# Designed miniproteins, single chains, continued (5): the designs that were tried, part 11

Each design is a single chain, and the fold is of that chain. pLDDT is the mean over its residues in the fold that is shown.

## One batch from the design tools (miniprotein)

Design m16352
Fold by ESMFold2-Fast:
Structure m16352 (fold): chain A 98 residues (1-98)
Amino acid sequence: SVEELVEKVIELLSKRSKVSKEEAREILLNTVKALLETAEYLKSQGKEIIIDGKKFTDPREAVIAILKKVLRLLAKIENVELSDEDIEAIARKIVEEA
């Protein structure tokens, strides 16, 4: 399930950062909240949000795109096989929980 994939990401972050799973989850969710607030602020100022040369009109979709990049890098560093579909599902679920 997507919930199990999110838990696996939290476990990897916990191990890499040498913090508890609870602390890793809190850091991740607070970081995503800060990104969402930043993206919403940029939109309110009439600024374009551009990630990897793609323009985003929806702040949530912009943050999902950022998180997908982070998850791809984490999977590569930790030698974990995650499909693009899994990465999309994980990113959307984390943004929803933030």
Scores: mean pLDDT 88

Design m16353
Fold by ESMFold2-Fast:
Structure m16353 (fold): chain A 88 residues (1-88)
Amino acid sequence: MKAALEEGKRFGIELAKLDLEEQQKRIEELAEEVHEKLKNGEITEEEARYFVGAAIGAYSLALEGKDVEKYTPEELYEYGEKLLKEAR
């Protein structure tokens, strides 16, 4: 879903601008929010995956000092999904 990918990218970029304590708190809150919305049927598993993947990809690249805005939301999703699978 294009909207989920774009929202994920924006979330990740904004997250990287926060202080370290607030970044960690927002990451935990995001995981809980996504889980609750999936349980309630408010979002599909596919939409959640797109958003979270793009957000993690954007956040990780931003922390490395890369120009995240040059990447497409789809590219960020692919990178984030890879990171998520490696963490499992």
Scores: mean pLDDT 78

Design m16354
Fold by ESMFold2-Fast:
Structure m16354 (fold): chain A 68 residues (1-68)
Amino acid sequence: SADLERQKARLEVIRGLLRIARDTLQWLASTSTSPEMRAAQEAAVRAIDDKIAQIDAQIAALEGEIAN
């Protein structure tokens, strides 16, 4: 349905923004000279990756609903 397709499109936009944030934090971690700051930035990258995985699962569920 058009409603499910709109929900999927919104999740895809959010996922795209999270990927930009993740890549930025990963770059910052790679340039960090402080072990504590690097560890915090790497932890933030992992948290965002977990959120992207959750969104990917939601998109897959919506795709299943759209297909049926």
Scores: mean pLDDT 89

Design m16355
Fold by ESMFold2-Fast:
Structure m16355 (fold): chain A 86 residues (1-86)
Amino acid sequence: DSAVKEAVEYLKKAAKAAKEGNIEEAQKYLVEAGKAAAPVVEKATDEQKQKLEELEKQLFDAMRAGNYEKAAAYIEELAKAIVEAA
């Protein structure tokens, strides 16, 4: 599925940018990943949607705390969850 592949590539770029402390670039790639993942999320089970929402909350909390290593880890978990939802 091209949507899954595109979303995962943006999430990989976001995680790399976060690890490098480039938060503006990480946020840009997270927005693009969300747009690309929209068809996958729409078709996901309620349990998969809840997992994605929980990971997004944890990612947001980590970014607000300036914990960019943890933020990158949550971005990588989001990529896995999107692949599993497909």
Scores: mean pLDDT 84

Design m16356
Fold by ESMFold2-Fast:
Structure m16356 (fold): chain A 88 residues (1-88)
Amino acid sequence: MEELKKEVEDAIEKIERDTEGVLEAARQGKLSAEELRQAAERLRGETEKFIKYMEEKGAEKELIEKLREVAEEAVERLLEKAEELEEK
């Protein structure tokens, strides 16, 4: 239980850190809109795989829902930034 909670919390922190890093790189012109869209799709796919893994280990539904919420928010932020870059 406690170990699964820590794995989810660590995953959330990593998603938030990685997403902010990608967004900062995009602001500096280091990433294209296509690269941001690919990053968003990758994050969605990796999160779904991790959720299945955590569910198999018996993680609480509330932890899974929190992880899904954070990942969806990160995906939306990446896609919004991609749309901004495509307007160039």
Scores: mean pLDDT 83

Design m16357
Fold by ESMFold2-Fast:
Structure m16357 (fold): chain A 107 residues (1-107)
Amino acid sequence: MARLEEIRRRLIEAIRNRDAEAFREAARELLELRPEMSTVELAELVAELAREAGDERLAEIAEELGEEAVIAKLTREDVIEFMAKYLEGRVEEVENFLKEVKSLKPA
């Protein structure tokens, strides 16, 4: 329990501080503790942590990445990298990707 709580705290701090590298490091450690975690479960967790950090826009992006994960064939590493891009201020790249994926959904 203590290590998972520490990783959650580090992820929240990385989001608050806009620290993409700290986010990547903590997320990789999370995946090492939870190797069975799916791409969707990771995206849902990031959305929860983003809300705790006060970043509703990141939470919405994480939820959309989770919803599109199957169609876009997103890996857990892809989710981590899109979250890191958001923290680096590259949010337009992430939103453009989501728009493109949504356009590929069959009716």
Scores: mean pLDDT 82

Design m16358
Fold by ESMFold2-Fast:
Parts: structure tokens; C-alpha cells; sequence
Structure m16358 (fold): chain A 57 residues (1-57)
């Protein structure tokens, strides 16, 4: 999965779970950045999870 597709799925999942558009964006972007930097989907997932906690999701 490319970084753009990963970001889109994370954003859509957050929205389905009741996050605001701002909250969904806050989760999606760190995951995309981490995947682009490392190529590791697990690192990307952890970055997204950390961002979700920081956003209160």
C-alpha cells in the first residue's frame, strides 16, 4: 500500500469511528509521513496511533 492510500484509509477509519475531519487529518498525516520516511507499515501504524492519542481519539 502506498503512503497516500494508507493516509486515505486512516482518515476514513477515524471518520467512521466518530472523529472530526480535523482529528482524522491529524491521524492520517503522521502515518503517511512515517511510511514515506521508513517504508515500514508498522512504524506508520504506531505514528498514527500516537497522533490519535494526542488528538484525543
Amino acid sequence: MDAEALARRARESALRNGASEEGAEAVAQPGKDALEATGDPEVADRAGTRAAIEAGI
Scores: mean pLDDT 72

Design m16359
Fold by ESMFold2-Fast:
Structure m16359 (fold): chain A 67 residues (1-67)
Amino acid sequence: SSEAEELAAGAAAARAAKDPAELATRLRQVYDSASDRGAAAVLGAAAHEAERGLVTPEQAARGLESA
């Protein structure tokens, strides 16, 4: 489904991030490109948590993979 594909893209973007600022930027970019409403809600929450410094790249990726 498009939701699963967009969440997988978010998880891959999170794993590629080298630091918290890059994590926030990459997740926001995936969120801005999301077309599936369910994926957008989950990606938006992940981007917001990353922007606030509340998750690591690994935590964000695992959260997106389990959604």
Scores: mean pLDDT 86

Design m16360
Fold by ESMFold2-Fast:
Order: sequence, then structure tokens, then C-alpha cells
Structure m16360 (fold): chain A 70 residues (1-70)
Amino acid sequence: SEAERALEEGERAFRQGRYEEAARHFQQAVELATDPEVKARAYRLLAAALGRIGRPREAQEALEQSRALS
């Protein structure tokens, strides 16, 4: 699926230390995901990337969205 492709691209960018690129891919995965579990995972990964680039308030909001879907 498109959401799964975006997650894969984000995870690859994250592994390479490209956290801003990873955050963009994970945000796209959130927007594309129709399955609540996939969307929750996308929000959790987005939070991790946002934490790495120094955006802690947005990381916290993404974690809250993930928990609401779990």
C-alpha cells in the first residue's frame, strides 16, 4: 500500500540519520493510512523522528495520536 511504502521510505531515511526526511515520509504515511494500527505506528515513528530534530511538542502530540488509535 501507499502508506506501507511511505513507512519503508521513512524507516530507511531514519536509519541513515536523515531525520527531517524521515519525518516527512512518516507524516505522509499518517495521511495515507486507513488501518488504525498502521496509522498508530506511523504516528509513533513520526514522534521518534520529530524528537531527533528537536521538535518535542510535536513529537508529544504525535505520541498522543498514536495512543488514541491503539
Scores: mean pLDDT 90

Design m16361
Fold by ESMFold2-Fast:
Structure m16361 (fold): chain A 78 residues (1-78)
Amino acid sequence: GARTITIVLPDGTEITLSSDNPTAVVGAELYLIGLGLDRGRSWYLEGADGRRFSSVAEAAETAPDGAVLRLVFGEKVP
């Protein structure tokens, strides 16, 4: 079944997307890649529990339904 996740940007902007919407997942991924390129930095998503995700697709697949993820500029530990 579809899961909903929310990505919170450093300015407080929220992006809400469903795991069943590949267009929204790809769009969010490309947007965050662009933000990382503009800053010359890697990025990852971090859940309230401290779990880290290297991509929007990974988060959409593996994060729990209703997860709120914070965008972090930096390197993710594997």
Scores: mean pLDDT 78

Design m16362
Fold by ESMFold2-Fast:
Structure m16362 (fold): chain A 69 residues (1-69)
Amino acid sequence: MDKALEELRPELEAFARTLKEEGYSREVIIKLLKGIAEAELLRKGIEITPEVEKKIEEMAKEIVDELEK
């Protein structure tokens, strides 16, 4: 699980940069990153538990926080 989520991080970071350049708000970017990560994990047969949802949200927020620095 954690490894699959970490493997998605570079793709989510690239997508987040594109959304920021297009002028999307921080809140919208986080929402879109969460949706993409959930869809990709479901495609790999990984169940989206509350623990997984929290990890996805934490990663999405961290990615966006890094872009604001």
Scores: mean pLDDT 81

Design m16363
Fold by ESMFold2-Fast:
Structure m16363 (fold): chain A 65 residues (1-65)
Amino acid sequence: MEEIERVRREGEERIQQLREDGQKEAEELEKTKGKEEGDIALGQTQARVAQARAEMRQRVAELEA
């Protein structure tokens, strides 16, 4: 069961990294191109986070089954 804990930790670390990278991108785009471009970048980051979370959940389910 420690494998499930590792998968969750790795998944959460990836999600955190995606959020941090996405926030930096959104801030830079807001400064250079305006708020609308920053908002679009945040939306893209949320989609990537959702996908990474789904992948983590699937991998955990595979280890539980």
Scores: mean pLDDT 81

Design m16364
Fold by ESMFold2-Fast:
Structure m16364 (fold): chain A 88 residues (1-88)
Amino acid sequence: SDEDREELERALEEALKSNLSEEALQKLYDILKALDPEVAEKVEEAARKDDVEEIRRILTEAFGRVLTPAEVHAVYQAALLHNKKKEG
């Protein structure tokens, strides 16, 4: 929904404004997973492979817009943080 997209966009903006703080990255990932668990799973797998281009493609489809390199990097870092916590 538009509300779900706005929540995800706000979380992404907050992550960038916080200079990728752990708290903001965790919140961004939690929101992504809650709104679209299938997209979150694909991003997790792409992050495991260090495939930033695949993350960009997944997110372009999910957001319905092309993300900036900084926005893609924020989601990549959020997924890496989540994967690290999931394994430890």
Scores: mean pLDDT 83

Design m16365
Fold by ESMFold2-Fast:
Structure m16365 (fold): chain A 93 residues (1-93)
Amino acid sequence: SVEELLRRALEVTEQALKKAKELGDDEITSMLEEAIKYLREALENPEDLDALRRAIDVLGQALAMAVSKGLEEITRLLLEARNLVVEAYRQLA
């Protein structure tokens, strides 16, 4: 279900946030906190496709930054989270 996809995306994004904080990467940390806000908004209002689009965009920006910095574990988590949100968006759109 869309709710299961979004809950899994939230859990994976929170794991990436924990790793970013452990590394002291404030920029990725800020982006992931923003993505978590949009994911929570989407869970509370699944009809809000704008919240999902914003979550996808911010996760994509965080992913690109993690790749550029060679952060393999964060990159893996963000790829998983972004793919889950994209799948949820496809089911709603």
Scores: mean pLDDT 89

Design m16366
Fold by ESMFold2-Fast:
Structure m16366 (fold): chain A 99 residues (1-99)
Amino acid sequence: SEEEEKKKIEEGKKKLEEEKKRIKEELGLNEEEVEKLVKERNEVQRRVVQLTLAGKDEEAIELAKEHLEKELELAKERKAEKLKEEIEKLLKELEEAAK
C-alpha cells in the first residue's frame, strides 16, 4: 500500500541519518567524508544483492567481507572502538554463513 511504502521511506531516512551521525561522531569524519563512505556502502550493498540474486553467493560474501575489512582498518586508524567491535562481529557472522 501507499501508506506502507511511505512508512518504509520514512524509516529508511531515519536510519540513514542515524548512520551518518554515528559515522561522523565515531570516525571523526567531515560531511563530505561521511557522504562518500555512505555512498560506498550503498554501492557495495547493491552489488552484493545483485550477486545473490544471480546465485553467486560466494562472490557476494567475498565482496561484503572485503568492504567490511576496509572499514575495519578505517575504524582502527580512527580509534572508533564501538564501530570496530560491530564490524568484527559482522565479519564473524559472514565467516559462519560461508561454512
Scores: mean pLDDT 79

Design m16367
Fold by ESMFold2-Fast:
Structure m16367 (fold): chain A 61 residues (1-61)
Amino acid sequence: MDEKELEENLKLLDKHIERAKTVPDPEIGEAVAMLAAAVIASTEKNEEVRKKILDYAKEKL
C-alpha cells in the first residue's frame, strides 16, 4: 500500500470513528470503529501497515 493509499484509508477511518462517536451506545460505537479498522487492515498485506491502522483507531477512540 502506497503512502497516498494509507492517507486515504486513514481519512475514511476518521469518518467512521466520527460516526461511531455519534452512536448513543458507546460500546456499539467502539465496536463499529474497530470493525471498520479491521476491515481496512484486512485489505493490507504488510503487517506493519496493518498495525498502524489498528493503533490509529485505538488512539482516536
Scores: mean pLDDT 77

Design m16368
Fold by ESMFold2-Fast:
Structure m16368 (fold): chain A 68 residues (1-68)
Amino acid sequence: GIEDLIAGLKKLVTDTCELLKDNGYTQTACDECKSKVNSFLDTHGSNEDESTIKSKVKSIMEDCVKSS
């Protein structure tokens, strides 16, 4: 269900961030990226379809990586 998708995306962001830290990404940048994704999912996750959720999370992650 949508709850499983949200939980899976939060875990994926966390796991990706841990991998990026091994390559010089900072804890602060990780925390900011996680905060943005979690804020979006907690505010809009129940009101959006799965495709929209995945697309927006991808956009947030790409912006986080580019800005760090």
Scores: mean pLDDT 78

Design m16369
Fold by ESMFold2-Fast:
Structure m16369 (fold): chain A 78 residues (1-78)
Amino acid sequence: KIEEKIEKVKELAKKEMSEENAKKVEELADELKKAVENKDYKEAVDKIAELYDIALKEKAEEVVKEINELYEALNEEA
């Protein structure tokens, strides 16, 4: 489920990232969930790209891995 992967990204961000960036990930993840619910796959891909950039910058390896799995799952739905 895409929703489960989005929630896991939020959980891993709290574990691996700074509080400030974990909050940004939470906000982006909530926007991503909305985009998926609305079938706005362009917006969803844009939000995934922003999540990926933040996670890479923080070297949050488990968050990056989960985002990659989320992107693959989204491509299967689109």
Scores: mean pLDDT 81

Design m16370
Fold by ESMFold2-Fast:
Structure m16370 (fold): chain A 92 residues (1-92)
Amino acid sequence: MEVKVEAEVDPERNEVTITITADSKGAAYHAAGEVARTLRERLPVESASGSIEEKDGKYVVTLRFRVSGATPEQLRAAAEEAIERAKKAPLP
């Protein structure tokens, strides 16, 4: 089962956007949960929003986190950790 996780960091807006592509809705939601937990543990998350869409028989979850008081380096480090944890999260 393949889960693709990508991160975009916008230091000017203090935003981290994580995009998860998975072959099942359950895998997408599970990976999204791991991303959200990791970012909230590592960064002072001010607000979070999410969407899910079905595209080409896959499920795409887009999570956007607004962060205050973090450096660009902290944003990148947290995003990288979130990607690794999401990719390693097995479904039960």
Scores: mean pLDDT 80

Design m16371
Fold by ESMFold2-Fast:
Structure m16371 (fold): chain A 83 residues (1-83)
Amino acid sequence: AAAREEALRRADRLAQELGKEETLELRKKYKAAGITSVGVEEEAQVSLRQLQLALEAARERGDEEIVAATEELIALVREELAK
C-alpha cells in the first residue's frame, strides 16, 4: 500500500515537472486566442499530456514502477473524460 502510494505520488510529481513548459505554452495559446478561463476538459487534456511525457521518460529510464503508476493515472483520467 505505502509503496504503491509513493509510486503514484512520484509519477504525479514527474508529470507536473515535465509538463510545466507545455502548460506555459498552452496558456500562451489560450491568452492569444482571448480565452481567460480553461474548462475541465482542457485541464484534463493538459494532465494527459503531462502524464504521457512522464510515461515516456520513465520508459526510457527503465523505471518499471513509475511506468505502471503513470499508466494507471492515464487510465483514470481517460475514464473521467469518457463520462
Scores: mean pLDDT 65

Design m16372
Fold by ESMFold2-Fast:
Structure m16372 (fold): chain A 97 residues (1-97)
Amino acid sequence: MEEAKKKARELAEEAAKLAEELNNESAVEKLRKEKEELAENGEEGLKRAEGLLELAKKYKEFANDEELQRKLLREEGLDEEKIEEAIEAIKNGRLTK
């Protein structure tokens, strides 16, 4: 559907904007290149674009909230020493995808 193509482009662009705010230029470029491919895949492209936007939103919340970072890392079973190492790695961009 035309609506699905338009929505997929909009969601891919929103995800790219979130990646840009996180200083991940490689992700921004990749998402913008994939934007048209996602639009061409119709309903499947729309679902993928929705998933990418949700992941980007969660990542943005995670990257901007140290307490949320600590909470999620504890839920993954990391000890406090490993949590501190992971937070420093995130701040230095080493854990960004």
Scores: mean pLDDT 64

Design m16373
Fold by ESMFold2-Fast:
Structure m16373 (fold): chain A 68 residues (1-68)
Amino acid sequence: AAGSTRPSGPAGQRLDEAVRRALAEGKLTPEQKALYEAGKSAGEIVHDAAERGDYETLAAINEAARAL
């Protein structure tokens, strides 16, 4: 659904779950996994991947979100 400017509620929850699922499936890099384990939010992890141009990690997270 088209949402507001902030990823919150169901969108934020799905993003968190997607990152967790991608981590469980081994789709995250060791660096992304370390960020998650350090307590960084799913949004921060996704933003970090996007800033680095890590489309493979972004695709894996998006795929996990669609599988939820």
Scores: mean pLDDT 73

Design m16374
Fold by ESMFold2-Fast:
Structure m16374 (fold): chain A 55 residues (1-55)
Amino acid sequence: DKKLEEEIIERAIKEGLYTEEEVREMIEKSGVAQTETAVNILIIGKQFDKELKEK
């Protein structure tokens, strides 16, 4: 869980989606797995947007 939590935080910050504090708050409120799913969905959405722009 700690490793997954760290990975989620690092990825969210790297993609500019959330701050570490925001991700930690989401984990406390919704749990690690739910937060991971939410972050991954936003990352995928951002990648789709970039890909559509460069089509």
Scores: mean pLDDT 75

Design m16375
Fold by ESMFold2-Fast:
Structure m16375 (fold): chain A 61 residues (1-61)
Amino acid sequence: SAMEEARAQHEAFIATLAKVDPEAAAELRALHDRYFAGELSGAEYLAGLEAIFRALEARAA
């Protein structure tokens, strides 16, 4: 299913991110787990995702 494919793609991305920024990878995994458990709306998920990527960008600068 599209959901299973998306989950697999997210897991692959998290594994790659963990090699560069294990803290961001852990935060992203927790966010994905919460979203796929149905605990977050799409808007809340996107807001969390933006926050993680902004923090990652700030650390890279």
Scores: mean pLDDT 79

Design m16376
Fold by ESMFold2-Fast:
Structure m16376 (fold): chain A 81 residues (1-81)
Amino acid sequence: AASAAAYAAAEALYAAGTDPLDALLALYEALGVTLSEEQREQLARALKENVMSPELEEWLLRKKGELVGAPESEVEEALAR
């Protein structure tokens, strides 16, 4: 699926050492998930202050597992949690 391919591309950008914020935003855009301005600002601050803490990396890996094969509605709900 197009969403799955775009998600894989975002993971590749992250693995290649692309800025974590840019990689994460590309992932959300690829999934078609609408992030509120507040959520984007909170994410940017967290990454600016704690660039890829072990907790953030674990969260991303966990979300990857939750999102694989899930319908778009479930993806949106999971990312809102």
Scores: mean pLDDT 55

Design m16377
Fold by ESMFold2-Fast:
Structure m16377 (fold): chain A 84 residues (1-84)
Amino acid sequence: MEKEKEEEEKMKKLKELLEEWAEKYEKKGTKEDKILAEAFRGMAKEGLPPEVIKAIFEHVGELLKSMKEEEIKEFVEKLKEIEK
């Protein structure tokens, strides 16, 4: 069994998800939204695993509080789809 393919596919989907959300927040144009967009892009570029991204969203709530609770839930659901 090979886990590297499983991890590689998860990272690809995760990168796409992060870039999509970065673009969404960048379009909103506020300073906080721009910071969120940069955070999403940074995570995509670094190739962070879903568990680390989840920890960031849970811990850095002060920065991410600009997101609505519904948006956070949708993002977490997408992360769960990727980690399957």
Scores: mean pLDDT 69

Design m16378
Fold by ESMFold2-Fast:
Structure m16378 (fold): chain A 72 residues (1-72)
Amino acid sequence: MKLSDEQLQELARRAIELAREAGLSEEQIEALDRGLTRLSITQDPSVVIEELRRAGVPEEVIRKIEEIFKSL
């Protein structure tokens, strides 16, 4: 998947908003931010999913974030 800087910014905004609405901890949101930074370098959304799973984010929330990636 090829994402522009604008698409990455919109993805980051939507994903962080969803994470906060889902009640993720600040540590889990930091893991999301690390994953998004890695995504901007690698262009591979799996790196975000890895960071979220490592931080113990619920699979329901991970699936919703993955759908955001698919919507771009």
Scores: mean pLDDT 79

Design m16379
Fold by ESMFold2-Fast:
Structure m16379 (fold): chain A 74 residues (1-74)
Amino acid sequence: SMQEEIDRLVEEIEEKLAQLEELAKKLGIDVSSLIENYRNEIKEAVEKQDITRLKNINDSLDLEIARLEKLLKG
């Protein structure tokens, strides 16, 4: 169902936000504004049941995580 897809996407996104925060903490980078922006976008997407937007947020977080992981591996 739509609700089951939304719930699964939100769970995956929340795990990725936690991963992003942990990576930023290890690097000493302040991502508080970035995280706040993501949380606001997630809230709006959930309220509108916008699965496409949730998928785009999920993809965006993958790119941000990959960026920080590259910095850790340097």
Scores: mean pLDDT 89

Design m16380
Fold by ESMFold2-Fast:
Structure m16380 (fold): chain A 71 residues (1-71)
Amino acid sequence: TYTSDRMRFVPEKSGQHTLTAVGPPGATRVTVRLYDKNGNLIAQATADGETTTLTFTAKKGEEYWLQLTST
């Protein structure tokens, strides 16, 4: 199992966002987690294979953190 460092994300627009997370070649499962500025988990997606898609609502200019885990 591999886990990335947290990656900073600041949206340019408020509303619904869609993110595609791509794990390393040969990954059997990928999970992406979205955290707010205070470290609270606000959204999560997981899928079997090398990619997963996360849909979430965000506020323009707010700081969010993304983290990817793969097996």
Scores: mean pLDDT 82

Design m16381
Fold by ESMFold2-Fast:
Structure m16381 (fold): chain A 93 residues (1-93)
Amino acid sequence: SVREEAYALGLIAALNTAGIETSEKALEALRKIAKEAGVDPSKITASDTILDVARLLVEEGVSPEELVEAIKKVLGEEAAEAARKAIEETLAE
């Protein structure tokens, strides 16, 4: 769905802005973001793609605003702003 794609692009933008370059660090960050958004982090595994994580967040009812706030708490304001922009631009298409 367009929302799943928007969330995936937002997560990619946030991870890139935070300088996260390894799959292990990405997994750690994605689990922390899920937890802050009220989603069980154990549902995210090393075999999941960023799109799989985005789909989980959408299915668990995480709003765009809740996702951006969770990213801000885990990765900081600049990463959250990059995610917000990517999500808004994708949802506007």
Scores: mean pLDDT 87

Design m16382
Fold by ESMFold2-Fast:
Structure m16382 (fold): chain A 72 residues (1-72)
Amino acid sequence: SMREKNIRYSLAEAVLKIEEGELDEKEVKEALEKYADEKTKEIWEEVKKLSREELEEIVEEGRELREELAAK
C-alpha cells in the first residue's frame, strides 16, 4: 500500500540519519514506541537491518514518489 511504502521510505531515511549522526537512535525509538502503530514498528525492525546501499535506494525511490504525488 502507499501508506506502507511512505512509512518505509521515512524510516529508511531515519536509519541513514542515525548512521550519519544527525539523529539520536534512542529518540527515534522513543517516538516510535509512543506514536507508531504495530505495522510501523515491524517496518522499523526490517529497515534498520538493511545495508547503507539498500537504505539509500529506498530513500531515493521515496523521494521520487513524493515528487510525483506533489505534482499530481
Scores: mean pLDDT 78

Design m16383
Fold by ESMFold2-Fast:
Structure m16383 (fold): chain A 72 residues (1-72)
Amino acid sequence: EVDRLISLGEQAARAGNYEEAQRYFIEAARVAEKEGDYHTAASMYYAAASLSKDPEEAKELREKAEELRKKS
């Protein structure tokens, strides 16, 4: 399921639907985190942060990704 969510996020980003792409990447991160795949979860939170128009939201997503990277 993580791969499907990543694919949907990439498709949304290519279409210019960055808010939709961000939601898919955040969902992929949450599923990966639940499965104990902290590396993939961190990567997906970084991807979501890169698409954020809000610097505060981007900061929070990056901090969460960095915390998960410490677990991998």
Scores: mean pLDDT 83

Design m16384
Fold by ESMFold2-Fast:
Structure m16384 (fold): chain A 96 residues (1-96)
Amino acid sequence: SKVAEDAAKLAEWVLEMDGITDPVERALAAEFARAAAEQGKTLGEILSAMDEGVRAARASPEEARRLVDEWAKRYGLTPEQVARLRAALDAAHAAR
């Protein structure tokens, strides 16, 4: 998925420019950007997905999972994409 890889690189660059240095926030923003790009979303939607990832990283574990589930339904994510995002959340919370 070249599109997903390019979206993750774009996310890293935008986060760097915004001064976001927290590795948990960066990791979740990149995974949300990848999921949006895999669904063929526009650049604006991919950037919005990054913001949702940062928001999920800043939320409690319970709230973050709720946000992922709501976002997945809204964006029509596959079960595989949802599982990947949940795994990223679990890894992020374990790192904190």
Scores: mean pLDDT 78

Design m16385
Fold by ESMFold2-Fast:
Structure m16385 (fold): chain A 68 residues (1-68)
Amino acid sequence: SVGELLQKLMEKYPEFTPEIALEVADLIAQQLVDEGKVDEKEIEKLLIEKGISKKKAKEIAKELVETV
C-alpha cells in the first residue's frame, strides 16, 4: 500500500517527515483520480518545496512511482 511505502521512506529518509508524507499521499491520490497515473516530476517538485534536497527528492519520487 502507499501508506506502507511512505512509512518505509520516512524510516530511510529522516527529512521525509509525517507532514510531508501526508502531502505526498494527497498528491498521489489526486493524480490517480485525475490522470490514472502518478507524475514523478510533480512529487519531486513537492519534496523540494518542503525542503528535501534535489538528490533525495529524486530518489524518493522514483521509489514512489515504481511502487504505485
Scores: mean pLDDT 82

Design m16386
Fold by ESMFold2-Fast:
Structure m16386 (fold): chain A 62 residues (1-62)
Amino acid sequence: KIDKELLERTVEAGMKMIEYAVKLTVYKLAGDEKGAQEAQEEIDKVAKEEEKARKEENEQLS
């Protein structure tokens, strides 16, 4: 069975990625290199946390 809590966590991570992607785009268009870099770092952080969770699960299955 698909764990509802796991599914909700995945949706929440996706929503955060969209939020930071919008911020990144706005900062780039405004020429705010620092803001754009910080937004990119937040995107990378969320993506790495999600990948780490998937990798740990796959390591247990293999």
Scores: mean pLDDT 75

Design m16387
Fold by ESMFold2-Fast:
Structure m16387 (fold): chain A 100 residues (1-100)
Amino acid sequence: SEEVLEEVRRLAAEFGERALALLTAGDLAGAEALVAEFLERLRGLLAQARSQAELDAMRAVVVEALKALMAATPDERRDDAARLAERFNSELEAIVAEQR
């Protein structure tokens, strides 16, 4: 639904802001914990997808938010942000595959 997609957009924006703050502070453990928290919240939203097209749209929103996070991260933390985004995307792909 449009409401669920809007909720995914808000979740993705919240993740980006909080992750950027943690990465900028050098709190890598906090950033990893944040990934786990948001993947569980995202799992609940992805389970509400009523079609493959809706699931793909939700996934696209998250992927764009991860790209924006990498672009916004300071140069000295970009490798850390890239590893965080790679982990998030890998776990997201697993969740999407489980939704059938």
Scores: mean pLDDT 85

